# Designed miniproteins, single chains, continued (3), part 47

Each design is a single chain, and the fold is of that chain. pLDDT is the mean over its residues in the fold that is shown.

## One batch from the design tools (miniprotein)

Design m9612
Fold by ESMFold2-Fast:
Structure m9612 (fold): chain A 88 residues (1-88)
Amino acid sequence: SSLELVYEKEMAEMEEIYEKALEAIKNGDKETAIEYLKEMKTPANEEEIEKAIEALKKGDYETAKKLLEKAYELHKEHMRRSYEEALA
């Protein structure tokens, strides 16, 4: 269905940004990581993204990574619910 294709495309696009943010954190590229975190920011994950950016500014890459992972999971859950509601 067209709804399934849109869902898959949006999920793939967010996964790409997520992977780029993780790679930037791994490489110690704070500025690039912050830009990708801003691109991932949605109403569903805003608090986690803002906390991840603050952690990166403080040099706490481990906390930033955990918050990024949580932000991505929150986005996936929001997208899943939106897709299920659209099918009902």
Scores: mean pLDDT 85

Design m9613
Fold by ESMFold2-Fast:
Structure m9613 (fold): chain A 82 residues (1-82)
Amino acid sequence: DLAAKLAEEARRQAVREESQKLLQEINDNISNDPEEAIKVEKEMFELNQKVDDSEEAKKKFEEEIEERKKRLEELKKKREEL
């Protein structure tokens, strides 16, 4: 019911926060450990799977994750160049 719906929203919010933390860790280490960055990308994908209950919310969340992945890949190239 309502409680279950709120729990679902809270769970989705927690996953997004966790994902942001992982992305920040990638940014901090990407210049010296691109292999670690790839691992964290995998973890972000797995976290996204856990919030797959609302088509609209999932799509929005996937767009955020995909955008971050693209940015991460650009940073990775830039770091390798530097």
Scores: mean pLDDT 64

Design m9614
Fold by ESMFold2-Fast:
Structure m9614 (fold): chain A 86 residues (1-86)
Amino acid sequence: MAVERMAELDKGAMSDAQAAQVRADALQAGMPEAEVDRIIAESRRAGVGYRGALRAMVVHYIARKLREIGDEIDEELKKKKEEELK
């Protein structure tokens, strides 16, 4: 099946060009360089292809963004409550 062939193509480790592209995209999205380089190194070591590495980056990006948004909401709610109590 064509679907199985596409999955097999993603089975191989990323090329240097693919790793550079994932790195550039993640840095553009505001991820820390050290974390990006770690995820790329882990993906390449595990033999994960470009698509798999990109998914890992997106998952880490979403988790970081959700944590940042959660921290901002908690801080804003605390500040508003203190202002309302005064």
Scores: mean pLDDT 71

Design m9615
Fold by ESMFold2-Fast:
Structure m9615 (fold): chain A 74 residues (1-74)
Amino acid sequence: VTAAQAQAVGDILYPVIEEKGEISLEEAEEALKKVPGLSPEQKAAILAELRKFAKDGKVTAEQLDKALVRALLS
């Protein structure tokens, strides 16, 4: 995952999280389908990192930040 791809993920997911306070992993997976330039393998990698940081199946802005940092370092 590149920095530009991580930014594109953030641009799609942060507004939804800001509106609701948190999103479900299912909502995150659906939102990732809308991000241009991600391969299926890159989407799976980001989703796997989100699953590691999710609490009760939900993702906050802090958890999204942690997952994107991990995806950038892998």
Scores: mean pLDDT 77

Design m9616
Fold by ESMFold2-Fast:
Structure m9616 (fold): chain A 65 residues (1-65)
Amino acid sequence: MEKEKEVFDEAYGTALEELKRGNLDAAIEAARGVAYSLGKKYGLSDETIEKIIEEVIKYLRELAA
């Protein structure tokens, strides 16, 4: 759980910096890159990493709306 939260926080934080530049697609790509890089380093499954990415995207879309 703690590792999943760390991956979420890092992916979301990185995505927010890209979103400030006005590009939601770039923010989503940044989130995916960070989540896979850090998630794989922590030994998370692809399914868990994709779940974290989906949650990040949900929060980004709510901010962009």
Scores: mean pLDDT 83

Design m9617
Fold by ESMFold2-Fast:
Structure m9617 (fold): chain A 71 residues (1-71)
Amino acid sequence: SPSAEQLKQFAEDGELIRRTAAWALLRGEDLGPATEARARAFLAAHPDTTEAELAAAAEELRAKGLAREAA
């Protein structure tokens, strides 16, 4: 089973992915239907989230998540 550290990492990576998808949607990026639906749901659930917070999450995912996911 996943360790506590692995579960924490999965939760953090999942949060960055969700925020990055929301940022891509706000930029008018063409997302797949499932990703777009999840991004819209995220924004509806978190109306106080700023564009700066979403942009920061996208940069963090690029530096951390893309290196992991694209390897």
Scores: mean pLDDT 75

Design m9618
Fold by ESMFold2-Fast:
Structure m9618 (fold): chain A 90 residues (1-90)
Amino acid sequence: MTEEEAKATAEAWYENLKGYIKYLLKTKSPEETRELTREAALEVGEGLIKDFGELGAKLAIEILERLAEEFPEVREGLEEAAREIREKVE
């Protein structure tokens, strides 16, 4: 796979996770939203690592950091997921 394919896949994950976070914020409690966001963020990381290895991990972390800036209410869950993703590639 090319770097362009990896970036396109990462952008799709970003848009899907962003939509999911918006859905959770409207329909779930803050506690449930945090936990479900953390789980979804880990799935993004594992999927990208499986398909693109170290590049996938880098792209996943960039997505989670961007979303943490956009959605402070779920930042803790996103930061926890990003930390776990970093540990998986070391």
Scores: mean pLDDT 85

Design m9619
Fold by ESMFold2-Fast:
Structure m9619 (fold): chain A 91 residues (1-91)
Amino acid sequence: KVVAKATVKVPDGGSASITLEVPEDGTYKVTVENKGKKDVTVSLYDSNGNLLGKVKVPAGGSGSITISGKGTFTVKLVGGEGEYVVTVEKL
């Protein structure tokens, strides 16, 4: 079940972040699709700022991080200029 989906733009040489709200306790797959031509580093944080996972997503590819819990999670995208699709699916 897809519980959240967002499109994010990362500027050249910059970073972008989004917050994801997960209302139910569970295990979730956070997938990032890189629609651009540059690699991006994706970091996922809990509401206390603890790093939950990190993945490098190549240009034109996708990567995922699995998390457990509920509440507000932050996805930070660094280094890759372009457009990204972030999908959260309950496992």
Scores: mean pLDDT 78

Design m9620
Fold by ESMFold2-Fast:
Parts: sequence; structure tokens; C-alpha cells
Structure m9620 (fold): chain A 63 residues (1-63)
Amino acid sequence: SDEQQARSLLLSEARTLQSIDPELGEEFLKKAGGTVEEQRRAAEEAQERAYRLSSEKGLHPRM
């Protein structure tokens, strides 16, 4: 279902984010109980945040 797909995507992206920033990743995991639209938006935000943080960590070790 669309609901399962949105939830699965959010959980995947939130776990990636959690490996970079555990606290922030956990915040996005909490959104797994939201609407399909909220979960899709949260997944996109988690992916974007993970990309930004990963790039920053490549430039210096804490950010």
C-alpha cells in the first residue's frame, strides 16, 4: 500500500540520518506514525539533512 511504501521510505532515510546524527534521526523516526504525505515529506527532509551533514563531516570531523 502507499502507506507501507511511505513508511518504509521514511524508516530507511531516518536510519541513514540516525547513523550520522542519532538524535535527529530519531526525530524523523517518530514521524512514521503520521499521514502518507507527512511521511513522504519527512523522508525527503531526512535524506536532504543526511546529505548535508555527510558533506559537512567530510570537510570537518564534527559538522
Scores: mean pLDDT 76

Design m9621
Fold by ESMFold2-Fast:
Structure m9621 (fold): chain A 87 residues (1-87)
Amino acid sequence: SLLDLYKETRDRLEAALAAEDVDGALATIDELARQLASLGTPEQLRRAAGLRTLAALMRESSPLEQKALIQLLVRELEETIAEMEKA
């Protein structure tokens, strides 16, 4: 399910943060974007585009900025998961 995908992505990003594994975080973001794009809805295509933009920004960012961007994405995923579970 989409909810399970977001939960798995959150958990992988938290693990990447703990390991200081930026390449693992980028691979996780790219996989989420790919899976959302495969759903083909206008909303998920826009989300996939946003994730690709975030990944591009992370590749140009310092290690501290990369960590902050991953933390921001984890927070956004947690908020989305909470809203989906309440709906």
Scores: mean pLDDT 87

Design m9622
Fold by ESMFold2-Fast:
Structure m9622 (fold): chain A 90 residues (1-90)
Amino acid sequence: AEHLREAARHVRAAAEALAAGDEAAALAHEERALEALRRAAEEHGEEVARAALAAAYAAIRAVKDKSEAEQLRAGADALAALADELAAAA
């Protein structure tokens, strides 16, 4: 579950960077979040990685009318929630 938490942290940091107007920092955090998601797929398998992506995307779509930073925060919260569920199930 650590790699999903890492992905959630980086997505949240990207949201904060976008809110501050720092596009370069946001892109760097997005790249790190993507790498963390690849590691999560290796750790938990493709099904868990697909569930994480689906949950994040559903959360983002629920706030699609909000700012990009708010959309990324929603995605980060969904990834963190799934990481907590996986940790509780282990």
Scores: mean pLDDT 77

Design m9623
Fold by ESMFold2-Fast:
Structure m9623 (fold): chain A 90 residues (1-90)
Amino acid sequence: MDAEIERSMATMMLSVGRIGASTLPDAEVSAKVQALIDQALDKANAGDYAGAAALLRQASDLLREQAPDDPRAQSLADDLERMSDLIAAM
């Protein structure tokens, strides 16, 4: 796969995840998840897809632990876990 295409796909997926995180009702949880996704974006821009995937898994785990009763947060956690698996395969 072309490295420029891989980076563009990874950064697009991460940008969608960041928008999802910004809509969370808990401002503290939202801020923590956004910070992890911002770090994952930095990793993806550097070509560190394994590092980006690990940060997305941390964000998913955080949502499952800190917002277990919020269906929006759980849906985002599922999306971030799937994105992590896709980016790790790059």
Scores: mean pLDDT 84

Design m9624
Fold by ESMFold2-Fast:
Structure m9624 (fold): chain A 80 residues (1-80)
Amino acid sequence: SARDWVRQAVLSGLDTVEKVSDAEVRELVREAKRAVEQNAPPSEIIALLKRAIEAEKDPGARMLLRSSISMVEGLEALEK
């Protein structure tokens, strides 16, 4: 389904961020990935990603996290 497709795309994006980010951001991203896998509310996932952006200093990693938030917002729209 479209929801499954978007969910897999979000997980793929977060996996990329996890591989390139520092340890603090990595833990928040891992928690967000688990939340996506467990079908947690999009608001919970977005909150975790916003905290990751606050902790991240690298502009490139921050852009990847913002993109992940946009993808999760797309997932929320598909579930409404």
Scores: mean pLDDT 77

Design m9625
Fold by ESMFold2-Fast:
Structure m9625 (fold): chain A 72 residues (1-72)
Amino acid sequence: MEELIKRLKELSAQLTPLAAALAEKLYGPAAAEEAKAYLEKLTEKVIELGKEGKLEVVEKAVKLAEEALKAF
């Protein structure tokens, strides 16, 4: 579990600035701040669920984050 949480945090750290930059380009600087806040909140919630024993949620989040990074 801890290794998956660490990987999710690493992926979130890489995705957050990319998503913020994309949101800024498409919708302006306010959207960049909103995108960053939403990703941080989502990552925190997934980690919380993982600590509650929902391993599959963390595994799916890691897979989705890896696919999202490939799209950039």
Scores: mean pLDDT 80

Design m9626
Fold by ESMFold2-Fast:
Structure m9626 (fold): chain A 96 residues (1-96)
Amino acid sequence: SFEELVEEVSELTGVPKAEVREVLERHPEARFIVEEGLILYRETEDEEVKERLRELLRALLEALRAGDEEAAREAAREILELSIDLGIEKIVEGVS
């Protein structure tokens, strides 16, 4: 649910729930990227990737709050790239 998404993002990033809710209500188009970041965070075993995802989700929320479209696009792009990289890694592990 939306409330569960807000709670998980707040817990992960340290951003207050009220701020997360406001940003995602103003930018519903960003919800799918945020959901992808959370899925990736749950699926990865790599502590460095987990920390990078926290940083990127926080950066995305801050960029959206500030109206910084370029910073928001860059953070979203990096989240998607990490998702692609994890997918490739799992395929390689299955062959190794």
Scores: mean pLDDT 81

Design m9627
Fold by ESMFold2-Fast:
Structure m9627 (fold): chain A 89 residues (1-89)
Amino acid sequence: SMLEKIDKFLEELKKEKTKEALLKKLEDFQKWVLEEMKKNNFPDIVIEQVKTLFEMTKKRIEESDDLEELKRTIEGMINQIKALIEKHS
């Protein structure tokens, strides 16, 4: 399921040791989740909310060097995405 793949991403994210690796991981995750939501006919307004969450989170990552804070920020965003998926599935 989509939720199982998101949980796998979260486990992989916890193992990343650099900000650059986190950003790369986040970009790959963004591309995948947006494509999956579109394929599963999620409402456009929900897809746009998810895009905005990614954009805000990337900006936050660029402005901070605290790796553990950044991991928590990404986890918080992903939990919001999971809630949106559950609400609209």
Scores: mean pLDDT 84

Design m9628
Fold by ESMFold2-Fast:
Structure m9628 (fold): chain A 99 residues (1-99)
Amino acid sequence: SQQQINESLQKINDLVLAISRQGTPAVAEAMGRAGSHLSQAARLYRDGGDWSDIQAHIDASQRYRRQGQRLAAQASPDIQALMDALGAEIDKVIELILS
């Protein structure tokens, strides 16, 4: 599942760049921070780190994801589709870490 985690983290990065290119930098910044915290949780998980530190980064990722969703509430359908895809990849990484 480490390969699946790495593939989903790369997709998160690509989707954040796509949002940024469509002219919504505040949404891209919030989702980029969500991805960064998720990447740190995945690294800690791989390295056998403390569960409380892993959970703290997952919680931080979810807070930034909610911020990005609020900022994107009135965005175009194209941005909404990118946000839906981002959410699915975030949920996949969290499930793989927590299972």
Scores: mean pLDDT 90

Design m9629
Fold by ESMFold2-Fast:
Structure m9629 (fold): chain A 95 residues (1-95)
Amino acid sequence: SSEAYRIMEEALERDPALRRQAEEIARRAQQQADASPDEAERARLLHQGYLEIIDLVRRHLADDPEKSALLDALRRQHEEQLERILAQIEAEKAA
């Protein structure tokens, strides 16, 4: 959902401390993924980073039930995407 991404962008733009925390999560996730020789582990580490950033912004917007609901939906979408990616990696290894 483009709406959920916009909500995240606006929250991060408004709060420099929140933005720095999100950037550190993203940087660490990318660094750990780049260091991993396993494709499935790379996918898990990158998506874990995305989920942590979503959780960070959701916590910041806890008093806004409409925005929290959209971020919860985005979190589920990313979890489902990770499951599909991991299934595809496993299928390719089995072939």
Scores: mean pLDDT 86

Design m9630
Fold by ESMFold2-Fast:
Structure m9630 (fold): chain A 91 residues (1-91)
Amino acid sequence: SKLSDEVIEKIEEMAKALAEGNVEKAEEYGKEAAELLREAGKDKAAEALLEGGKKAKEYFEKNKEEAEKNPEETAEQLRTILMKTSNEVAE
């Protein structure tokens, strides 16, 4: 099954917060999305999302200059990392 709209929204908010350098807020959104997935019985997808969040954070830390120059492009890339990881496990 595809991810719910609510989970997708939290992933997008997480990616945006991370691209803006707000790691704490991004981690909050990640936990909220993971909890929604667990409530839906998708524990593996929740674990994959949290692992994806760690990879997205690492990507941001390595690409800070690019994030400052192209925040929208960076947010899109981070969202792609998170969505791909979660959808591959949720499907």
Scores: mean pLDDT 76

Design m9631
Fold by ESMFold2-Fast:
Structure m9631 (fold): chain A 94 residues (1-94)
Amino acid sequence: SSALEEFARKLLEAAEKAKEENNLVEMKAYRDTLEWLLKNYGSQLSEELLEEVKRKLEELEKWLSTQPELSADQQAEADLIARIGKQELEEILK
């Protein structure tokens, strides 16, 4: 699906920007969204894009493991951002 691949590419770009800005809340949100995307739509991604998603997830997980733990409020914000992203893709794929 071109719409699915476009969403995946935009999500990868957003994750990279969050990392560059050291935005831990957004990095966690995009990590969770990418993990969800991989689990639910991985078989529908091209092999090249699938590998890029896997690589970005590993990169984000490594980076986040070196950072301080998010507060409960920051975690709630990250969860909300991830939920909105997931809902957006589900709407696009209708």
Scores: mean pLDDT 87

Design m9632
Fold by ESMFold2-Fast:
Structure m9632 (fold): chain A 56 residues (1-56)
Amino acid sequence: SLDDLLARIEEAGKTDYSKMMDLLSIFESPGFRRGMDPETWEKYRKRVEEILKKYG
């Protein structure tokens, strides 16, 4: 799920910056965004931005 992916990104941010960026690239990929409505994607994108502010 999206929530599972974001939890993995946040957990990776604590210990492995490279893994966090790899997981973030999955979220940002065209294939992953395909079929997701723009409002839902933007909501999760803002959550990702907050994770990056905390660990980036």
Scores: mean pLDDT 76

Design m9633
Fold by ESMFold2-Fast:
Structure m9633 (fold): chain A 73 residues (1-73)
Amino acid sequence: MNAKSDVDLANDLLEQAKRYLSQNKFEEAQKVIELLKENLKSLKSKPIKSGYDLYAIGQYEKALKSLGENIPE
């Protein structure tokens, strides 16, 4: 597809974090988790959100929950 969606990025970052955790690379996993949190905060800071933005927010929140992380506001 023509552009990588926020949902595709969320899924890619989740899979990267899971791979690092499975390899006991906790420092690298934390960097990916922080990027997930940063991207979620960026999406939540938009004054106007599309349906795709809301769906992406939900996917980032699910990714963070699956990693045992607290969801930023």
Scores: mean pLDDT 78

Design m9634
Fold by ESMFold2-Fast:
Structure m9634 (fold): chain A 92 residues (1-92)
Amino acid sequence: MAEELLEEALRELGRIQAETAARVAAAPSEEEALQVLLAGAREAARVAERYLRRAEEELEESEEKRELLERLRQALAEARAAVAELEAQLAA
């Protein structure tokens, strides 16, 4: 159960990363590339929050649940940090 949820989360986060990278490569300007990166980071944060909630609600206490929650919290923290940095760059 925890392994399946982790695989789903990593697959969805990986898809967001790949789609964001492709859109960045196609962006006609640096500002538009930053906006694409910001949108991707916001989507990644939403996905990490959704899987964190699901893990907390659906899984019984276990070593696997603890490891999954740690990985998802790390992904969420990284996505939130990226959002803050990109918002600061776009406001400059």
Scores: mean pLDDT 86

Design m9635
Fold by ESMFold2-Fast:
Structure m9635 (fold): chain A 71 residues (1-71)
Amino acid sequence: SRAEAEQLLARMAEAVRRGDGDALLQSLQQLGALVRSGRLSRAELDELLRRFAEETGFEVTVAALTEPPVG
């Protein structure tokens, strides 16, 4: 849901401030899962990631979050 995605965004911003790459990656994976499951649209994700970039200076692309991880 959008509320779930906004909570993940807040955790990502905190992870960037702390330099916690593991927490950032975990939150990014959860955002990708929300989009893949249809609980969050790509347009909503784009808006949230734009806010994240404005708040932290850290840019994330939609493609990186919506493609399944390749092993």
Scores: mean pLDDT 74

Design m9636
Fold by ESMFold2-Fast:
Structure m9636 (fold): chain A 80 residues (1-80)
Amino acid sequence: SREEFLKEEIEEIDEFKKELLSKIKDQDAKDSVQDMADFAKGEVEKLVADPSVSKEEVRKKKDQYLEAMKTHADGLIAES
C-alpha cells in the first residue's frame, strides 16, 4: 500500500540521518542535517500523497534528497 511505502521511505531517511549525525560533533551542524531530513520527509510525504506520482519517481526523489544531505554533511565534517 502507499501507506506502507511511505513508512519504508521515511524509515530509510531516518536511518541515513542517524548515520550522518553519528559522524558530526558540532550541535549547529547536527541541527542543520536534522532540518534537511525533516524537509526531505515532508517532501516525500507530499509525493506519496499524489496518486499520479509512481513509487519509482518517489524513490528517485528520496535518493536525491539523501545525496543532498550527504553532500551537506560531508562539507560540515570537512570544515571541522
Scores: mean pLDDT 86

Design m9637
Fold by ESMFold2-Fast:
Structure m9637 (fold): chain A 99 residues (1-99)
Amino acid sequence: TTVYETLVVTLEEGETATMTLVDARGRPVGTVTVTLKSVSPENVATVELTVTATGAAAVRIGRLRLIHGDLEGEAELNLEVAPGATETRTLEIPLTPRA
């Protein structure tokens, strides 16, 4: 299993970030797509995350940190994706001013 403790994305509303996950040897082991769908008046972000494990090992992601302008927030995922599988999660992430 390849473990990613925290994924960090910077997104505006309607934006999508796509990233390739690599192991310690630089081999591609997965892809992650993160879309910021909306931010509420209470500064709660709605995010859709899709992870595909493209390698021979499972991929585990602990947390997603979202940066949105001068705001940030973090959500615990504890998501494990089996080899060759795709998992999708919708998250609500409360945002606070960045320190």
Scores: mean pLDDT 84

Design m9638
Fold by ESMFold2-Fast:
Structure m9638 (fold): chain A 91 residues (1-91)
Amino acid sequence: MEAFRARAAALSAALEAEVQARIAAANRPLTDAELQEVQQQYIDRSVALLRELGFSDDFIELYRQSLERGSISEEEKKKLTEQRNAFLAKL
């Protein structure tokens, strides 16, 4: 559990640092396209982390789809939370 939290926090920090670095380099606010590129990198890194930790392909696909939509249904959120908690309880 703690290792997962640390790696998830590191991903969030890396994303924030990349956004700030791109803003500084461009000397302007990022375009929607540039923000989508950063978001896609975050999705790809999150998926890679979940695969490394041994989450199921079904869980990873549902999680990826929720991030790409920027929204999640209550049923999908419940399934993701239950599957995540069950997996983390086995670690």
Scores: mean pLDDT 70

Design m9639
Fold by ESMFold2-Fast:
Structure m9639 (fold): chain A 66 residues (1-66)
Amino acid sequence: PTPEQVAEAARQVADHFDSQGMKEAAEEMRKLADEVEADPDADVDEQIERLKEIVVKATGGSRFPP
């Protein structure tokens, strides 16, 4: 994945969280997208991990036991 794709995904997820009233998670996703856009040389794998972490936090972990 490219930094542009990560930023796009983060924005899309932020819009979804915002529509569900998860303002904090939406704000974290927007910050991630802004950081990726500001530094396209940043470690994409690290940004993907942060995106996943925000999703897990917002959903309270997996909705179903592993």
Scores: mean pLDDT 73

Design m9640
Fold by ESMFold2-Fast:
Structure m9640 (fold): chain A 56 residues (1-56)
Amino acid sequence: MDKEVEESLARMRISIYSKSYKLPKSEIERLVKEIQEKDPSLSLMEAIDLAVEKLL
């Protein structure tokens, strides 16, 4: 699917989670990168959701 749209939605999703759960954006972004490097089949949105769940 459109990578530019996916990246824009991902940045917005990370910002919402960071604000709602008081998590640092940098920590979410770092964990998202690690999750995707280990499992590239996961969508960026799924990786963000998993990263936030692991930080809670």
Scores: mean pLDDT 80

Design m9641
Fold by ESMFold2-Fast:
Parts: sequence; C-alpha cells; structure tokens
Structure m9641 (fold): chain A 80 residues (1-80)
Amino acid sequence: GEEVRREAVETVARALVEAHRLGQELLKQEPDEELIARAEAEARPLVEEALEALERARRTLGEEAAEEALREALEAARAA
C-alpha cells in the first residue's frame, strides 16, 4: 500500500510545483485570454494525473490516507 501512497504524494507535489511555475511565467508576461488558455491546456494533464493518483490512493488505502497524502504533497510543494 505504501507505494500507492508515495506515488500520490509525489504526483500531486509535482503537479503543484509545475502549476506554480506556469503561473509565475504568466505573471512575467501581460497575460491575455490566449496565453491563459495555453497555460490551462498545459496544466490539464498534470491535474488529471494528480487526481487519478489521489483516487487510486483513496480506493486502495481509504479516504483518510488520501487526505494525508494530499497534505504531505502540499507541504512538499511549499518546501520546493
């Protein structure tokens, strides 16, 4: 079960770090609707992968373990 939990933490943390990077890149430019749409398109597969990893953890380990994995991912992303 630990592998599923670890994958959820790592996948969510990676998605959060990358989403923050994309947001910072947008702030360097004067963002228009097209640039925002492109950033959302780039972020979409990251969000989907993170949600799938969390759902797998929830199904395998339970809701409480999935919530703990999400919390650990947020802490890891903040430290990065």
Scores: mean pLDDT 79

Design m9642
Fold by ESMFold2-Fast:
Structure m9642 (fold): chain A 67 residues (1-67)
Amino acid sequence: SAEPLDEEFLEEAEERGLQTVRDMVATHADRLGYSEEEIQRILNADREELREYAEEIKKRVEELRNK
């Protein structure tokens, strides 16, 4: 059954996504092609900056999935 989407659900999903981005970078940054300096920048990014990094990381993850 389809449930209606609300703002609370969307906000929670976004926050979980941003946390996943940090965890992914901390665990797999070398495989994603990030340097130690880039890792530190991403881990210290605010929510808006992390959103932009999330889009780039999605692209890198898709490339890894093809291997």
Scores: mean pLDDT 71

Design m9643
Fold by ESMFold2-Fast:
Structure m9643 (fold): chain A 63 residues (1-63)
Amino acid sequence: AADDAAWARSEAAIRARAEKVIGNLTPEQVEELAKEARDKHIAGEGDVDGAVVLAYLMLEKAK
């Protein structure tokens, strides 16, 4: 379905974006960025790169 295709494309885009962010970071920096993204989400602030990394980690955990 169109919605399924759109979701798959969005998931691929999230993975590609996260790979670009993560590719230049150490594992410790990735963990820190994910924590900051969670803290900012709780505070009502937006962080696109952090949110993308957090989404990627959630997708990987769901495998």
Scores: mean pLDDT 65

Design m9644
Fold by ESMFold2-Fast:
Parts: C-alpha cells; structure tokens; sequence
Structure m9644 (fold): chain A 98 residues (1-98)
C-alpha cells in the first residue's frame, strides 16, 4: 500500500537524520580527536545526510504536496547538522596544527 511505503520512507529518513545528529554531536564533544578520525566521522555524516535526503525525496514523491512542509523542515535540519559538523571538523584540524 502506498501509505505503508510512504511511512517506511519517512521512518528511514528519521533514522538517517538521527544518525547524522549523533555523529555531529560526537564531533562537537570531541574536538580534540585526531584529524583522521574527524574526517572519517564527517564522511559517515555526509553519507547519513545523503541517505536522509534520498528518503525525503521518496516520501515527497509518494505523498505529494501535503509532504512539502515536512520535507522542507527536514532539509533545513540536515543543512544545519552538516554545517555544525563541518565547523567541528575545521576546529579539530586547526587544533591539530597548533
């Protein structure tokens, strides 16, 4: 059923978003980690963001215009998470050079 598939896509988007939030939080809490570890975590976070974006696109395609506010809110949340993770990565690299 279309509604069941849409619900599954939304659940997977939320799961990927939660993983991205956890990775960003870990990077922010551990600015003193190695640059290599920070680079790996940023790559994992980017993969989680891409996964969440793909499921949001699929959810929008299945649900139509009614999903637009949810998808736009999700996209803004993902952009904020990515920006914070990239900031934490830059701080980690700068500290390692000091």
Amino acid sequence: VREELAAAFRARAEAALARAEELARDMQKNIGMSPEEAERKLAELRAAVAEAEAYLVGYHALTGDAATPYVEAGARRLAAILAEAERAHRETVELARS
Scores: mean pLDDT 88

Design m9645
Fold by ESMFold2-Fast:
Structure m9645 (fold): chain A 70 residues (1-70)
Amino acid sequence: MEYSEKAKELEKKFLKNLAATPGVSDELRNQLLQAVGDLLKKNPDATEEDIRNALLKVPGVDEALANKLV
């Protein structure tokens, strides 16, 4: 289904951006992975904005980091 595939491509983009971002601790990385994973499991039609908002709810994530990861 196209919407689920779009959400999966957004997850891939997030993972690529996370891997390319220096200075992210293992603890923060795991929290970011869990937040995005939980969002996509509950909302397989999630958009870039939904992912950004989920990242902003993680402690230690500011708008600049969230924007870099989406």
Scores: mean pLDDT 78

Design m9646
Fold by ESMFold2-Fast:
Structure m9646 (fold): chain A 71 residues (1-71)
Amino acid sequence: SDDDIRKAGDAVLDVLDPDHSGEVTAREIAESLELSVATVRRFLDGKRRVTTEELKEYWARAGNIPLSLLS
C-alpha cells in the first residue's frame, strides 16, 4: 500500500542518511538494497546523488519495484 511505501522509504532513508543531511548517493542505495549501482542509477534517471525528497518521489512513483528487494 501507499503507507507501506512511505514506511519502507523512511526506513531506507534512516539507514542511508542517518544524519538527515538531505542527500543520498546511488551507491549507498545500491548497497542497502543489494542492487547494482547501474540499476539504482536507472531508477534515479541516471543521477549519482539525489535529495531525500527526490528519493521519496521516485520510491512512490516506481510502484514498489525497489521494495521487493527489501524483504
Scores: mean pLDDT 64

